# Designed miniproteins, single chains, continued (6): the designs that were tried, part 8

Each design is a single chain, and the fold is of that chain. pLDDT is the mean over its residues in the fold that is shown.

## One batch from the design tools (miniprotein)

Design m20265
Fold by ESMFold2-Fast:
Structure m20265 (fold): chain A 90 residues (1-90)
Amino acid sequence: MRPSEDEIDLALLEMRAAVLKANAKNLTPEQLKEDMDFLVKELERLKERMSPETVKRAADLVKEYVTEAAKLAGNEEIGEEFVKRIDEIV
């Protein structure tokens, strides 16, 4: 069975968020912001195609990874800024 385009996009978003968390300790504040900005822009793109419920679940997942990555990087303030941006999408 071939996965739907939406299932593929959600899996890719989760993978990117997981990679951000895995690499967080090795990222500069600028790189951390760039990777988090990519996730926010991807959520904005998916909001145009997907149901509000699906987008909210994806946003909740991304917020968890963003918060954990920011803690690992020692820049919790950056995580808080991007969580606020994600909340504005949903």
Scores: mean pLDDT 84

Design m20266
Fold by ESMFold2-Fast:
Structure m20266 (fold): chain A 93 residues (1-93)
Amino acid sequence: MTAEELLKRAEELLREAERLLEEAKALLKQGDYERAIKLAREAKRLAEEAKRLAMEALRIASKEQILRAIGLILRAIGLILDAELNIKKAESQ
């Protein structure tokens, strides 16, 4: 598997995680805590997988791909933290 293939897969997973987290936040505002938790957990899982793929890509990345890999790792960390905060917020209700 090439660094480009790993980076592309990580980007796809992060886009899906972002969509699920946005849906989870909307459900949280509507008081649907059970569905909000389920979607936020799935978003966290996808972001963790994306982080793993981006870290694998970083190990084999060309100089031009290093910044892209780092950017995806940071984006994944941000999504993981945001998802965890929304899960805890929903569980506190």
Scores: mean pLDDT 89

Design m20267
Fold by ESMFold2-Fast:
Parts: sequence; structure tokens; C-alpha cells
Structure m20267 (fold): chain A 61 residues (1-61)
Amino acid sequence: SAREAALRRAAVLLVRTDASIATIARRVGFTSTSEFSRLFTEEFGVSPAEVKRRRHVPAPK
């Protein structure tokens, strides 16, 4: 789906760039950082903050 594609793109941006989670959420089409974080965690089983900390792109659940 378009939403899943946006979340996968966000995962790459979290690993490859120094942009904030809020900036990445907006860049991939979310108006709410909290909604982005919830949906991202549901999709990947890890939070955006954890992905950014570990510098590893997660596989979808």
C-alpha cells in the first residue's frame, strides 16, 4: 500500500540521514509525528527512535 511504502521510505531516511523523526514523518506525508510513530512501530515492531539509534533498516512484520 502507499502507507507501507511511505513507512519503508521513512525507515531508510532514519538510517541514512540526520533529520529528526518529526521532519522525516512530515517528509513522507504524515501531519502527526505521534501517528507516524504508532504506525511505524505497528509495521516494523520497533520505534523510529530505536531504528535511528541502531542505524539498521528493519524488516516489515
Scores: mean pLDDT 83

Design m20268
Fold by ESMFold2-Fast:
Structure m20268 (fold): chain A 87 residues (1-87)
Amino acid sequence: EELYQQAREEARKAFIDGFNKAIELAEKGDVEGAVQAMREAIDRAVSLYREAAEKLTPEQREEVLRDIELFRQGGDQAIAYLVEKAK
């Protein structure tokens, strides 16, 4: 439980840090760098969730997979926002 909560917090921080870096890059006109930074943030967050999930029951693992899907959907929306902002 505590391990999963720590992984979730670390994943959230990684996502926010990556999003902030992506916004800064997009504002400088580096859309490719912004998209890359966002994808790296999503991959890191997913990796942290998956590692925590391996220590959970199969039923709890399905909940983690749903959280991962929501995280990826949020990431896709963030990438779309960054591309739009760079116009």
Scores: mean pLDDT 75

Design m20269
Fold by ESMFold2-Fast:
Structure m20269 (fold): chain A 63 residues (1-63)
Amino acid sequence: MSDKQIEELAEELEKKYGVDADKVKELIRNALAQGYSDEAIALLLHGKFGLDAKEVLELLKKY
């Protein structure tokens, strides 16, 4: 996933759920740098921001 794709995903999540896009971007970048799977990233976003893990996972797979 490119930096642009991470930014677009974070902005989409901000618009739908009112989460801080900069915090979402940082979490996704750090998790990807550590080799986390899309499923693990979706669970982290669920735990930290209260996002639906299944919906986030489908968005991550699209990018």
Scores: mean pLDDT 82

Design m20270
Fold by ESMFold2-Fast:
Structure m20270 (fold): chain A 69 residues (1-69)
Amino acid sequence: SEDREAFIERVAEMAAGGIAGAYQLAGRSLTPEELEAIKERVREALRANEDAPGFQEAYRIWKGEATAP
């Protein structure tokens, strides 16, 4: 379960970073609080869909890559 939470956190960080980058290109910086809120929303959405085939395949691949750099 720790590996799954690490995967969820990594995806949330990447998604939030991409959104923050898009806002920056539009001339607006997200606050740390806004960035954390986006991460929390992404984490919740991922946990709600843990049993989805796409999530399971991505997690399996990530877990394999994490053990074999």
Scores: mean pLDDT 78

Design m20271
Fold by ESMFold2-Fast:
Structure m20271 (fold): chain A 92 residues (1-92)
Amino acid sequence: KEEAEELLQLGLIALREKDYEKAIEYFEKAISLLDEDSPLRAAALINLGEALIELKKYEEAIKYLEEALKIAEKNNNENLKKRAEELLKKAK
């Protein structure tokens, strides 16, 4: 999880710098290292969805955000659930 956390941080930096393509690369790599139902994986999926929305890739963003919402609901993580729902509303 340490490597995944570092990749998530790098992705967040890229997202802040508006390097959306680089952010996506980091988030996808982080997601690949995390357990299916991990809250950290849900966070990475939410951030990936945000980067995809900025690139106007709404269909892809919705797919990842719905996956993140399912993980957040399974973990009773209200903060992740709320963030996924807010971004889904923006993408739809």
Scores: mean pLDDT 87

Design m20272
Fold by ESMFold2-Fast:
Structure m20272 (fold): chain A 66 residues (1-66)
Amino acid sequence: SSTVELVIKKDLIEKLGMSEEEADEVIELAKRGDLESAKKKIYEAAKKVGKEDVAEGIVKALETLQ
């Protein structure tokens, strides 16, 4: 839903330091069924900021979009 997408986008930007464009790309990858690429981008961003635990929560939320 649009509400779940908004929450995920906010977490990607605020918690993982992604740009708005990167966050939108991650959501569109997941919506297209490319969860592997979406997860890779999320974990790479989380590793950069030392928040791998946050990445797992976001990934679980992202999977509900499928």
Scores: mean pLDDT 82

Design m20273
Fold by ESMFold2-Fast:
Structure m20273 (fold): chain A 81 residues (1-81)
Amino acid sequence: SAETEAIKRQILFSALLLATTFNSISVAEEYARYMAERYKLSPEDIDEILAELRNQMKDIKETPEDIARGKAYLEELLKLG
């Protein structure tokens, strides 16, 4: 549906911002999966979001420190709303 496509685009956009901000694709994928589950998206729709995220962020080389910073931010974000 048009609503599902809008939700998918919003999740992908936010995930791309997270990947860029924290230099971490792992954090962005965790966020994308969480939001997709919250919106009850199909496994196929989740796979499409993750595939596009990976394709656009293929040059990201994350460090353990990048992942730790991003996960800390994500934990705070998810607790607050």
Scores: mean pLDDT 86

Design m20274
Fold by ESMFold2-Fast:
Structure m20274 (fold): chain A 85 residues (1-85)
Amino acid sequence: MEEEKKKFKEELEKLEKEIEALREEALALSKDSHVVDLLEEALKLLEEAKKALEEGDFETAKKKFGEAKAMLLAARDLIEKEKES
């Protein structure tokens, strides 16, 4: 119970840092705003996950976390493909 919530909070913080870092990288490149939009959606989902966790809705928090993680992976894939040459 206590350890699971702590680990989930750490995962949320880790994912947030990864999304923010990738978003700043995408903004600096300014070549494809679609990646920025995707990362902004991921941040929104992550904030919804944090809010649900604070409200005790662990089911919603977990679902939103998973969706945010999927969006991050999709954005990362797009950036990697752009560097394919």
Scores: mean pLDDT 77

Design m20275
Fold by ESMFold2-Fast:
Structure m20275 (fold): chain A 68 residues (1-68)
Amino acid sequence: TPPRVELAPEEVERIRERLRELAERAEAGDAAAALEGAELMAEYALKVAPERREEVEAQLAAVRAALA
């Protein structure tokens, strides 16, 4: 099984709060916030589940294309 990275509780809380902020801005029509949120989610997902790298990168590329 590929190695997984465990984040400190403080890091998880910071990521959660940032995603909430970005989600609120994205709902208001901020495409840049939507992209930043997707990138942050992808980075977090790859640290926690590196075995899903190909899937996560493909999804992120689709989000970037949709917001271009």
Scores: mean pLDDT 72

Design m20276
Fold by ESMFold2-Fast:
Structure m20276 (fold): chain A 79 residues (1-79)
Amino acid sequence: AMVTQEELDRAVLAIAAATLAKYSKDEKVRKLFNEAIDALLNRGDIEKATKLLEEAAKVSTDPEDKRIANLLIEKAREL
């Protein structure tokens, strides 16, 4: 079976979020990124993933975590 473009786009977004979760020093931000990954890969719930990324952007005090969360939100909205 061939992977669809939508499945590939979700997987790429989830891999990006997973990489950022691994390198973030904020435990709450890491938890939100990991929950967004679960929503994208295991549930296909783009709306929930987007809300979790928005929460990560709001609670993060790291400008880099905020910037990346906002980029991931924009990408998720294109799915």
Scores: mean pLDDT 74

Design m20277
Fold by ESMFold2-Fast:
Structure m20277 (fold): chain A 55 residues (1-55)
Amino acid sequence: SSAEEEKERRLERLREQLEEWVRRGKITAEQADEILEAARKGDDRRGVRIVLESL
């Protein structure tokens, strides 16, 4: 469905951001995985917010 396609696009963008932050040493790979799981559970805003606040 369109909703699932949109969610996949958001998760892909979030994953790319998390990879950059892990590479920069801002967060660990485990933290990135937790943030991705939060987004997958349908709370993309909370996941993104956590990432932004951790920078």
Scores: mean pLDDT 70

Design m20278
Fold by ESMFold2-Fast:
Structure m20278 (fold): chain A 64 residues (1-64)
Amino acid sequence: MEEARQRIQELADEAIKAVKEGNFEEASRLERELLGLYLRHPEVRDTAIEAAKKIAEARKEAGL
């Protein structure tokens, strides 16, 4: 439960870092892991949605 929330935050941070470094393939891989947690852990879906929004904002700022 708390482990899933912590993992989502870690995945979001790593994905944002990958986007900023121009490593969009790694960012997409991390986003897919986050989606897996969203699907398996209903209790952390709000956290996963917020994380996905932050990653999307980082991608938009990077010009994709």
Scores: mean pLDDT 80

Design m20279
Fold by ESMFold2-Fast:
Structure m20279 (fold): chain A 80 residues (1-80)
Amino acid sequence: MMEEEIKEAAEELAKLPEEEVIAQIEAVTAAALAAGAAGAASAEELREAAEQLRLLAKYLRPKVAEAALAAAERLLAAAA
């Protein structure tokens, strides 16, 4: 179920320019990191977001997948 939802999200993202998708990933990641730093997001929530990004990266174009994996690593580092 969750993997199918992530695959559908990746298919929608494939319709957008790579630069736009990367900018969205960076913006969402920055917001999640800020929420974590402020205590508004738990370490578990940051790890879950990172796992979803890693799963999503399997279905993304290479450049976008690289950005998603980098974002996941940043979230995992903040959750440590």
Scores: mean pLDDT 81

Design m20280
Fold by ESMFold2-Fast:
Structure m20280 (fold): chain A 77 residues (1-77)
Amino acid sequence: SELLEEARRLAEELLEALLAGDVERAKELNERLTEVLREARERGLTDPELQAEVNALLEELYARLAAHEETILAALA
């Protein structure tokens, strides 16, 4: 799905912004990612495969954020 590809790209950019301590950029990317994920979840109500892909993307994003927790916290401090 092009929508999921966009969400993955935004998630990657968000992680990079957080690692760089760019709070303003991270906020903008988080807002855009939230909107894209909301649209994907709404479409997922009629598409179980898309719903599973959205859940997998969120789990992957959370795992990557957890793996970089110390670096992100240091960059934001």
Scores: mean pLDDT 77

Design m20282
Fold by ESMFold2-Fast:
Structure m20282 (fold): chain A 70 residues (1-70)
Amino acid sequence: MDIARMIGLILRALGALLDGDREAAEAAALEAVRIAAGLGPEEVEFVARQAERLGLDRAAEEARRVAAEL
């Protein structure tokens, strides 16, 4: 189920941040954006808000770009 994968990637991003690995956190969040884009605009908005809260600027910017195209 794609929504479970999206949530799992957000949890992975949080885990990477707890380990001090911002690059891994950004990569996980960017993958969550790709999955969310296939689910719909509400899921993209959810990922955008989580990335913004976690300070993952690259993933947040990509999520907002994708949201504008949906």
Scores: mean pLDDT 84

Design m20283
Fold by ESMFold2-Fast:
Structure m20283 (fold): chain A 83 residues (1-83)
Amino acid sequence: AEELGREGIELGRRGLELGMRGVEVGVATGDRKKLLKGIAGALSGIGGIFAGELSLKTGNEQLGRDGVRSGRAGEEVGREAVA
């Protein structure tokens, strides 16, 4: 049960980091696509962290799954932003 919450937080942190780097690259290069993907990656990463933390505090497995999905989406989009 706690594994999903922790995984969501971990993936969410990666999504936030990659998304923020994508924002930096998008701003520096004027690439709007990278900027938008960076923002999306960061926001999905934050969602993964938030849902994962709530899953850990409440024991709610659905919140843990939602955290993993959001964090994973953030990582995927964030990687595209820095590619």
Scores: mean pLDDT 84

Design m20284
Fold by ESMFold2-Fast:
Structure m20284 (fold): chain A 80 residues (1-80)
Amino acid sequence: SASLQALLDEQIAKENASPSEKEKRKLMLKLIEHGLESQEAVVAIVREGQRRLAAGESRESVTQKEIDELKKLLAEIEAG
């Protein structure tokens, strides 16, 4: 529906949509579609990112590391 599309567009805009944030979201959504084990692994990656941010690492550096870990996880799931 039009209302659902508007909510998705708002979330994309709210995340200050850099190419990195868009890529991170796409990877997270793709992994979530693979089921519960993938969801748990995504949560672990995001929590590690939160820990790095709390330790004073930049958001850009953390987002790139999260993307790298999500890509690795997706490749492992799709290869196995």
Scores: mean pLDDT 73

Design m20285
Fold by ESMFold2-Fast:
Structure m20285 (fold): chain A 61 residues (1-61)
Amino acid sequence: GRLSDAQKQAIARYANLAVLGENEEAALEEMTRIAAEAGADAEAIRRDVEQSVAFTKARAA
């Protein structure tokens, strides 16, 4: 289904927390849960955010 504005904001918030390393795994899990409940491709969204986290960690190394 289509994401509501509130669901889009929640996904963006938790994705940003994961990228910043703020409780990364819990943030990714919560983002994935919200996306799945909304009927979005939760696996694709999680994969894209995990790649962003990896790029952020690579830049810090």
Scores: mean pLDDT 75

Design m20286
Fold by ESMFold2-Fast:
Structure m20286 (fold): chain A 57 residues (1-57)
Amino acid sequence: MKWSVAWALDDSVTPTEEQRRIYEAAVEAVREGIEKGLSSSEVGERAQRAIEEVRRE
């Protein structure tokens, strides 16, 4: 309740356009995985893949 608020507060500060793009890609991948009923590990792998894909572009 004190250490976590530091980065959570930072997350509410305006992120760079690159960070926002990565975040949106990760959120979309997670949501798709959940919709398909994938396991937590599969959802995590899809999110990681989406993040890397955005980072490479």
Scores: mean pLDDT 66

Design m20287
Fold by ESMFold2-Fast:
Structure m20287 (fold): chain A 65 residues (1-65)
Amino acid sequence: MTKEAGLAISIMGVGIEAGVGVRVEIEGNKVHVRIEGEDRAAAERAAERIREVAKEFGYEVEVHF
């Protein structure tokens, strides 16, 4: 498994656990994540968790709502 695949799977898992929609795009050492959901607090908690995961993988992260 590539490091990129592991990162994408981990981020998608965070979205599922938080009950929000997540779209992931990886470009080089940066990951772009779009979070979609009606529960703003859940989306913000998911964004924070996603930033932690990306940092653990050594990637820069940009989150959009």
Scores: mean pLDDT 81

Design m20288
Fold by ESMFold2-Fast:
Structure m20288 (fold): chain A 64 residues (1-64)
Amino acid sequence: KRAELRRKRLEEEIKKMEELAKKGQFSPYTLREMRKRILEISLEAAREAGDEETVKNAEKLLKS
């Protein structure tokens, strides 16, 4: 099911963020981009599940 693939993608993105932080390459720009990617993945999963409340909340956070 697509949910498993999305979970693995989320874990990979978090792993990349941890590696960047260890190398001292962590910047406000990098943090914001990683947050957006995580929210986009969560939004895709919520849309697939038909969770309208989560979709609205994630879209609002992405635009803030």
Scores: mean pLDDT 71

Design m20289
Fold by ESMFold2-Fast:
Structure m20289 (fold): chain A 89 residues (1-89)
Amino acid sequence: SEILRLEEEAVEVGRAAAEAALAAGASVEDAVRAGLRAALDAFARGLEAAGLTELARAVREVRDALEAGDRAAAEEAGRRLAALIEAAS
């Protein structure tokens, strides 16, 4: 699945970003946030490039909610994203 490949690539990008943040002296919490942001941004870009625009939009909604610190919005956006991935798989 193209979606699973893009997700695996996004996880790798996120791990590298988290490791770089830790090496730069960030807290564990800040490194986790940096990793999640990088992973979601990479996933959205990959999905957009593959023509999966609705999925890319859902990933960006999750990213925006997390950056805003809106847990309820992040959980709702996450549920929508999961449903779209399941439907596309």
Scores: mean pLDDT 86

Design m20290
Fold by ESMFold2-Fast:
Structure m20290 (fold): chain A 94 residues (1-94)
Amino acid sequence: MHPAAVAAAEEIKELVNKIPGIRAEVEGNTVIITNDGDPRAQAAADELAEALNKIPGVGTVRSGNTIFIVIGSDPEGRAAAVAVVKEIVAKYAK
């Protein structure tokens, strides 16, 4: 597993955990995001999944209130993923 992909996943976890009603965990290069069913938390999770799925080298899979985000080894994709997460967190962490 690529160390930089794991580091990006950990950074995304720390950022996403700032959103009320969202809990994030990391397994290797995969960020596991669970929302508590609150409409605002669901909206934040939906925006994260939609935005990250558009980034090359980033995969998303949804199962109920849980989203799995797989961070690839592409440096540009990792940087784009972190930047997008920062913007969404700024919108919902207030």
Scores: mean pLDDT 82

Design m20291
Fold by ESMFold2-Fast:
Structure m20291 (fold): chain A 75 residues (1-75)
Amino acid sequence: MEKLIEKGLETAERLLELAEREPDEEVARELREEAEAIRELAEEAKSGDATKIAALGVMTVAGEILLEEAERRMA
C-alpha cells in the first residue's frame, strides 16, 4: 500500500513540475488539478479505505497518461 501512495505523490510532483514549464495556461491548470486530486486521494488512502486506495490507483494512472501527453506536446 505505501508503494502506491508513494507512486501517487511522485506522479503529483512530476505533474506540478511540468505545469511550471507548460506555456499553455489551460494545460498547466489541468496538470495542477490532477496533481491536487492525487495528493488528496493519497492522504485519504492512508486510512486503508479500499475505495480510496482504488481511486488513488486509477487517478495515478490517469496522471501518468496526462504527463506523457504534456511531455509530447512540449517536445
Scores: mean pLDDT 80

Design m20292
Fold by ESMFold2-Fast:
Structure m20292 (fold): chain A 68 residues (1-68)
Amino acid sequence: GAGAILQKIKEEVEADPDFSATLNGTTTLVISSSAGPERQIALTLKLLGDYPNLDVSLSGDTIVISAK
């Protein structure tokens, strides 16, 4: 699975205090943020570019990353 990649993304995201991330098992990472829509969109686009083999979606203030 993508568990090692998701763990790495969690650690990188949590270096920014405006973002928090929860790993659900080894297949899904949920990122929550109060950073505002511009920063949430920017992070979503960066993750889509950096990890094309992962599903990345933004809904409200939550970014969900999962293995394809």
Scores: mean pLDDT 80

Design m20293
Fold by ESMFold2-Fast:
Structure m20293 (fold): chain A 81 residues (1-81)
Amino acid sequence: GGFSEDEEGNLILRYGDREDNLKEIFAQLSLAVLYAVAKRDPSTITLETVKELLAKGASESDIEEMLRRVGALDVWEELKK
């Protein structure tokens, strides 16, 4: 899943408007926002930030891939202890 923007900058949701789908979309959006920030400042990635993503329902595979791309896999390894 993913999101896009209309010409006015409003988010276009791809799954529909059910409550459970909105929670999943917000989790994916949170992951995408953190990835964009962490690409420039990896210190944004902390144990607390990763735990918050998990609590929002972001998948472990998506989190690990993001952390690999920003060079912060050490945080993921620390969480697994």
Scores: mean pLDDT 69

Design m20294
Fold by ESMFold2-Fast:
Structure m20294 (fold): chain A 86 residues (1-86)
Amino acid sequence: TKAGYMAYGGEGDGEELRKLAKIVRDNASVGSGVHLSGRDGKAIVTGESGEYDDKGKEALERMKKIVAESSARGERASASFWAALP
C-alpha cells in the first residue's frame, strides 16, 4: 500500500493541515494510519500509528492544535495520514 494523506478544514486551516499531514506521513514509520479530528476544543486521535521522527512529531502536535482550535470555534477540521507498507 502506498503512503498517503488528506486534510479538511476552512480556508487557511485546511491548507496548513495538508502541509503538516504530508510532513508527518513523510516522517512516520510503518503503521495502518492515523486520523485527527477536533471536538469541544480538543484534538481526537484515532487509528494505528508508528514511530515519528522529530519533524513528524512537531508537525503532529501542530495538527492537534489546529483541529482543537477549529472545534473550539464550532468549525470542522480533520486530517488523516498513513505510511507505506514495506
Scores: mean pLDDT 73

Design m20295
Fold by ESMFold2-Fast:
Structure m20295 (fold): chain A 58 residues (1-58)
Amino acid sequence: MKVYRATQVVPKTSEEELGLRPGDEVELLEEVNDEYWLARSLKTGEEGLVPKSYLEEL
């Protein structure tokens, strides 16, 4: 299972992005490019792009 945790605040600056707080867990859906992943929040079910550098693998 590809579950990651936000290590810091991820601001939602557009509708395509996923906003996260430290400790929020996400499921990796797709590796879009070297900087951004498409992920789903396990807390809210919302999907969006997140910088992968802000996530740690569980």
Scores: mean pLDDT 81

Design m20296
Fold by ESMFold2-Fast:
Formats: C-alpha cells, structure tokens, sequence
Structure m20296 (fold): chain A 55 residues (1-55)
C-alpha cells in the first residue's frame, strides 16, 4: 500500500495510535489528516513489520 500523506505524519499517527495517546479521530484532527489516512498509515507500517519497533 502506498501512503498519500508525508512519511513523518504517518509515523507520528502510527506511534500515537499504538501507544494509546488518542483515538484515530483525535489523531487525525491533531495532525490535519483524515481518519482513513490514519488507518492506512497503521496498515502500511503493520505490513512492513515496522510497527513492532515502535511498540
């Protein structure tokens, strides 16, 4: 899957989501991206096996 948002925003969204710093809606509002983009970023990093390095 290709990310339609900047890599840095995707990484921040994934970290915040998986560390429980907020809901997907709260993270999307804070970062200025859509809820679907937060979900897409989470899926992208899970498929790359990269998420385990942030948990």
Amino acid sequence: MELKIPKEKAEEAVKALFTGEGTADEISERLGISRDEVAAAAKYYLEKGKVSEYL
Scores: mean pLDDT 71

Design m20297
Fold by ESMFold2-Fast:
Structure m20297 (fold): chain A 64 residues (1-64)
Amino acid sequence: STRYNGLGGGLYSRGDYDRAIDYYNQAIRLDPNYSQSWRNLGDVLDAMGRYDESQQYYQLADQL
């Protein structure tokens, strides 16, 4: 999961939000209890203006 989070973070930093989401989803599939993956997904969705989905993932991360 750390590897996929790192790849997603690199893509997010360059503005490749769709690819960043794909890698964060892979990180979540490997370790769904790693709260940082859900927070990272929330950050990308927030940057894309998808605020409702972003808030759902932040809340999920806080429950882990």
Scores: mean pLDDT 85

Design m20298
Fold by ESMFold2-Fast:
Structure m20298 (fold): chain A 68 residues (1-68)
Amino acid sequence: SVDEVVEYAIKLREALYNKDVEKAKEYAKKLLEAIKNEESRKMAAKGIVEEARKFGVPEVAEFAEKLE
């Protein structure tokens, strides 16, 4: 649902800000699993990769690339 996507996106951003790799991976996975449309999921995965790199957490970027 849209509400789940928004909630997981917020929690992912918080985890990236705090450099909590394990929580960031958890919320990245949950966010992508909540997106039913394949094209939207692919775009979201690319967004997660870019945001993780900007926050200096490349391990989360690599994890997100493997999901899509």
Scores: mean pLDDT 84

Design m20299
Fold by ESMFold2-Fast:
Structure m20299 (fold): chain A 79 residues (1-79)
Amino acid sequence: SAEELVREAERLIDEAERLIKEGRYEEALEKAREALRKAVEAVRLGEGDLLLRAIGLAIRAIGLMYEASLKLGKPMPKI
């Protein structure tokens, strides 16, 4: 369901933020990428408040992917 995808994306974003704080950038990039996949699927399925939350999570995930990629000296990941 969209609700389950939103909750999973939120959890993965929290994990990615923690990993960035710990300097574990490759793991953070993987978690942010998983969060983006779940957030995008939630956008496809979501309505109303869930759709808005899913969009916000997708934006946050993209930001974390860019931050992790910058710290790794890698080109920005393809979405």
Scores: mean pLDDT 84

Design m20300
Fold by ESMFold2-Fast:
Structure m20300 (fold): chain A 65 residues (1-65)
Amino acid sequence: RELALDEKEILIALGDMYVGLGNILKSLGKYEEAAEMYRKAAKLYEEAGDLEAAEEARKKAEELE
């Protein structure tokens, strides 16, 4: 039922990358682009089954809108 280990790890790694990009964009004052990156991260974490990380990423995006 669950994703293969490598698939889950790839999705989490991509989510982590998007969170990192969002943090960088936020530090540059690019809040719309940062929110976009956080939303993409949330979707990837949700697909990986990491609902806690997905919720945290969504909250970060909502704070910038």
Scores: mean pLDDT 82

Design m20301
Fold by ESMFold2-Fast:
Structure m20301 (fold): chain A 61 residues (1-61)
Amino acid sequence: SMLSDREARGYAYMIAGAVALTIGDRELAAEYYRRAAEILADDPAAAGEREAALAAAEEAA
């Protein structure tokens, strides 16, 4: 299967959020996870990933 550009951007923000948590920047992590959820909102196939991104944003905040 091929990732859409939008899916790839959503996953990139999830990775960026995890990196931000590693360096101790919870505010930046929450922002990146929120951006991932926004990007994935228009893709019904990515509903699980969107839910995970929202949960990660809430946890980081």
Scores: mean pLDDT 76

Design m20302
Fold by ESMFold2-Fast:
Order: structure tokens, then sequence, then C-alpha cells
Structure m20302 (fold): chain A 57 residues (1-57)
């Protein structure tokens, strides 16, 4: 969904800024998988996190 895509982009940006915990929480709240949230927490939520969210929905 469009909403999931935007949330994944925002989470990726937060992770890039070193705000991995906030990125992970945003992913989970948006309905993303636990795996996608873990990627975001590690600061690796860019393309990988976006793909995981889209595949999980």
Amino acid sequence: SEEVRRLAEEAGRLADEGRGEEAARMVLKGGGSQQAADYARRGDSDSAGTLALLEGL
C-alpha cells in the first residue's frame, strides 16, 4: 500500500540519522514485520527494510 511505502521511507531516513529505535517502532506500528523492524533498528532499513515491509503485506 502507499501508506506502507511512505512509512518504510520515513523509517529508513530515521535509521540513517542513527535513530534506529524510533525507526523500528514506526515500522511495527505501520504493520511491518518483526524482521523489517530489526533491520531498521540496526540502521539497515533503507532498501532492505522497504522490501521486507512490502513483502510482509
Scores: mean pLDDT 65

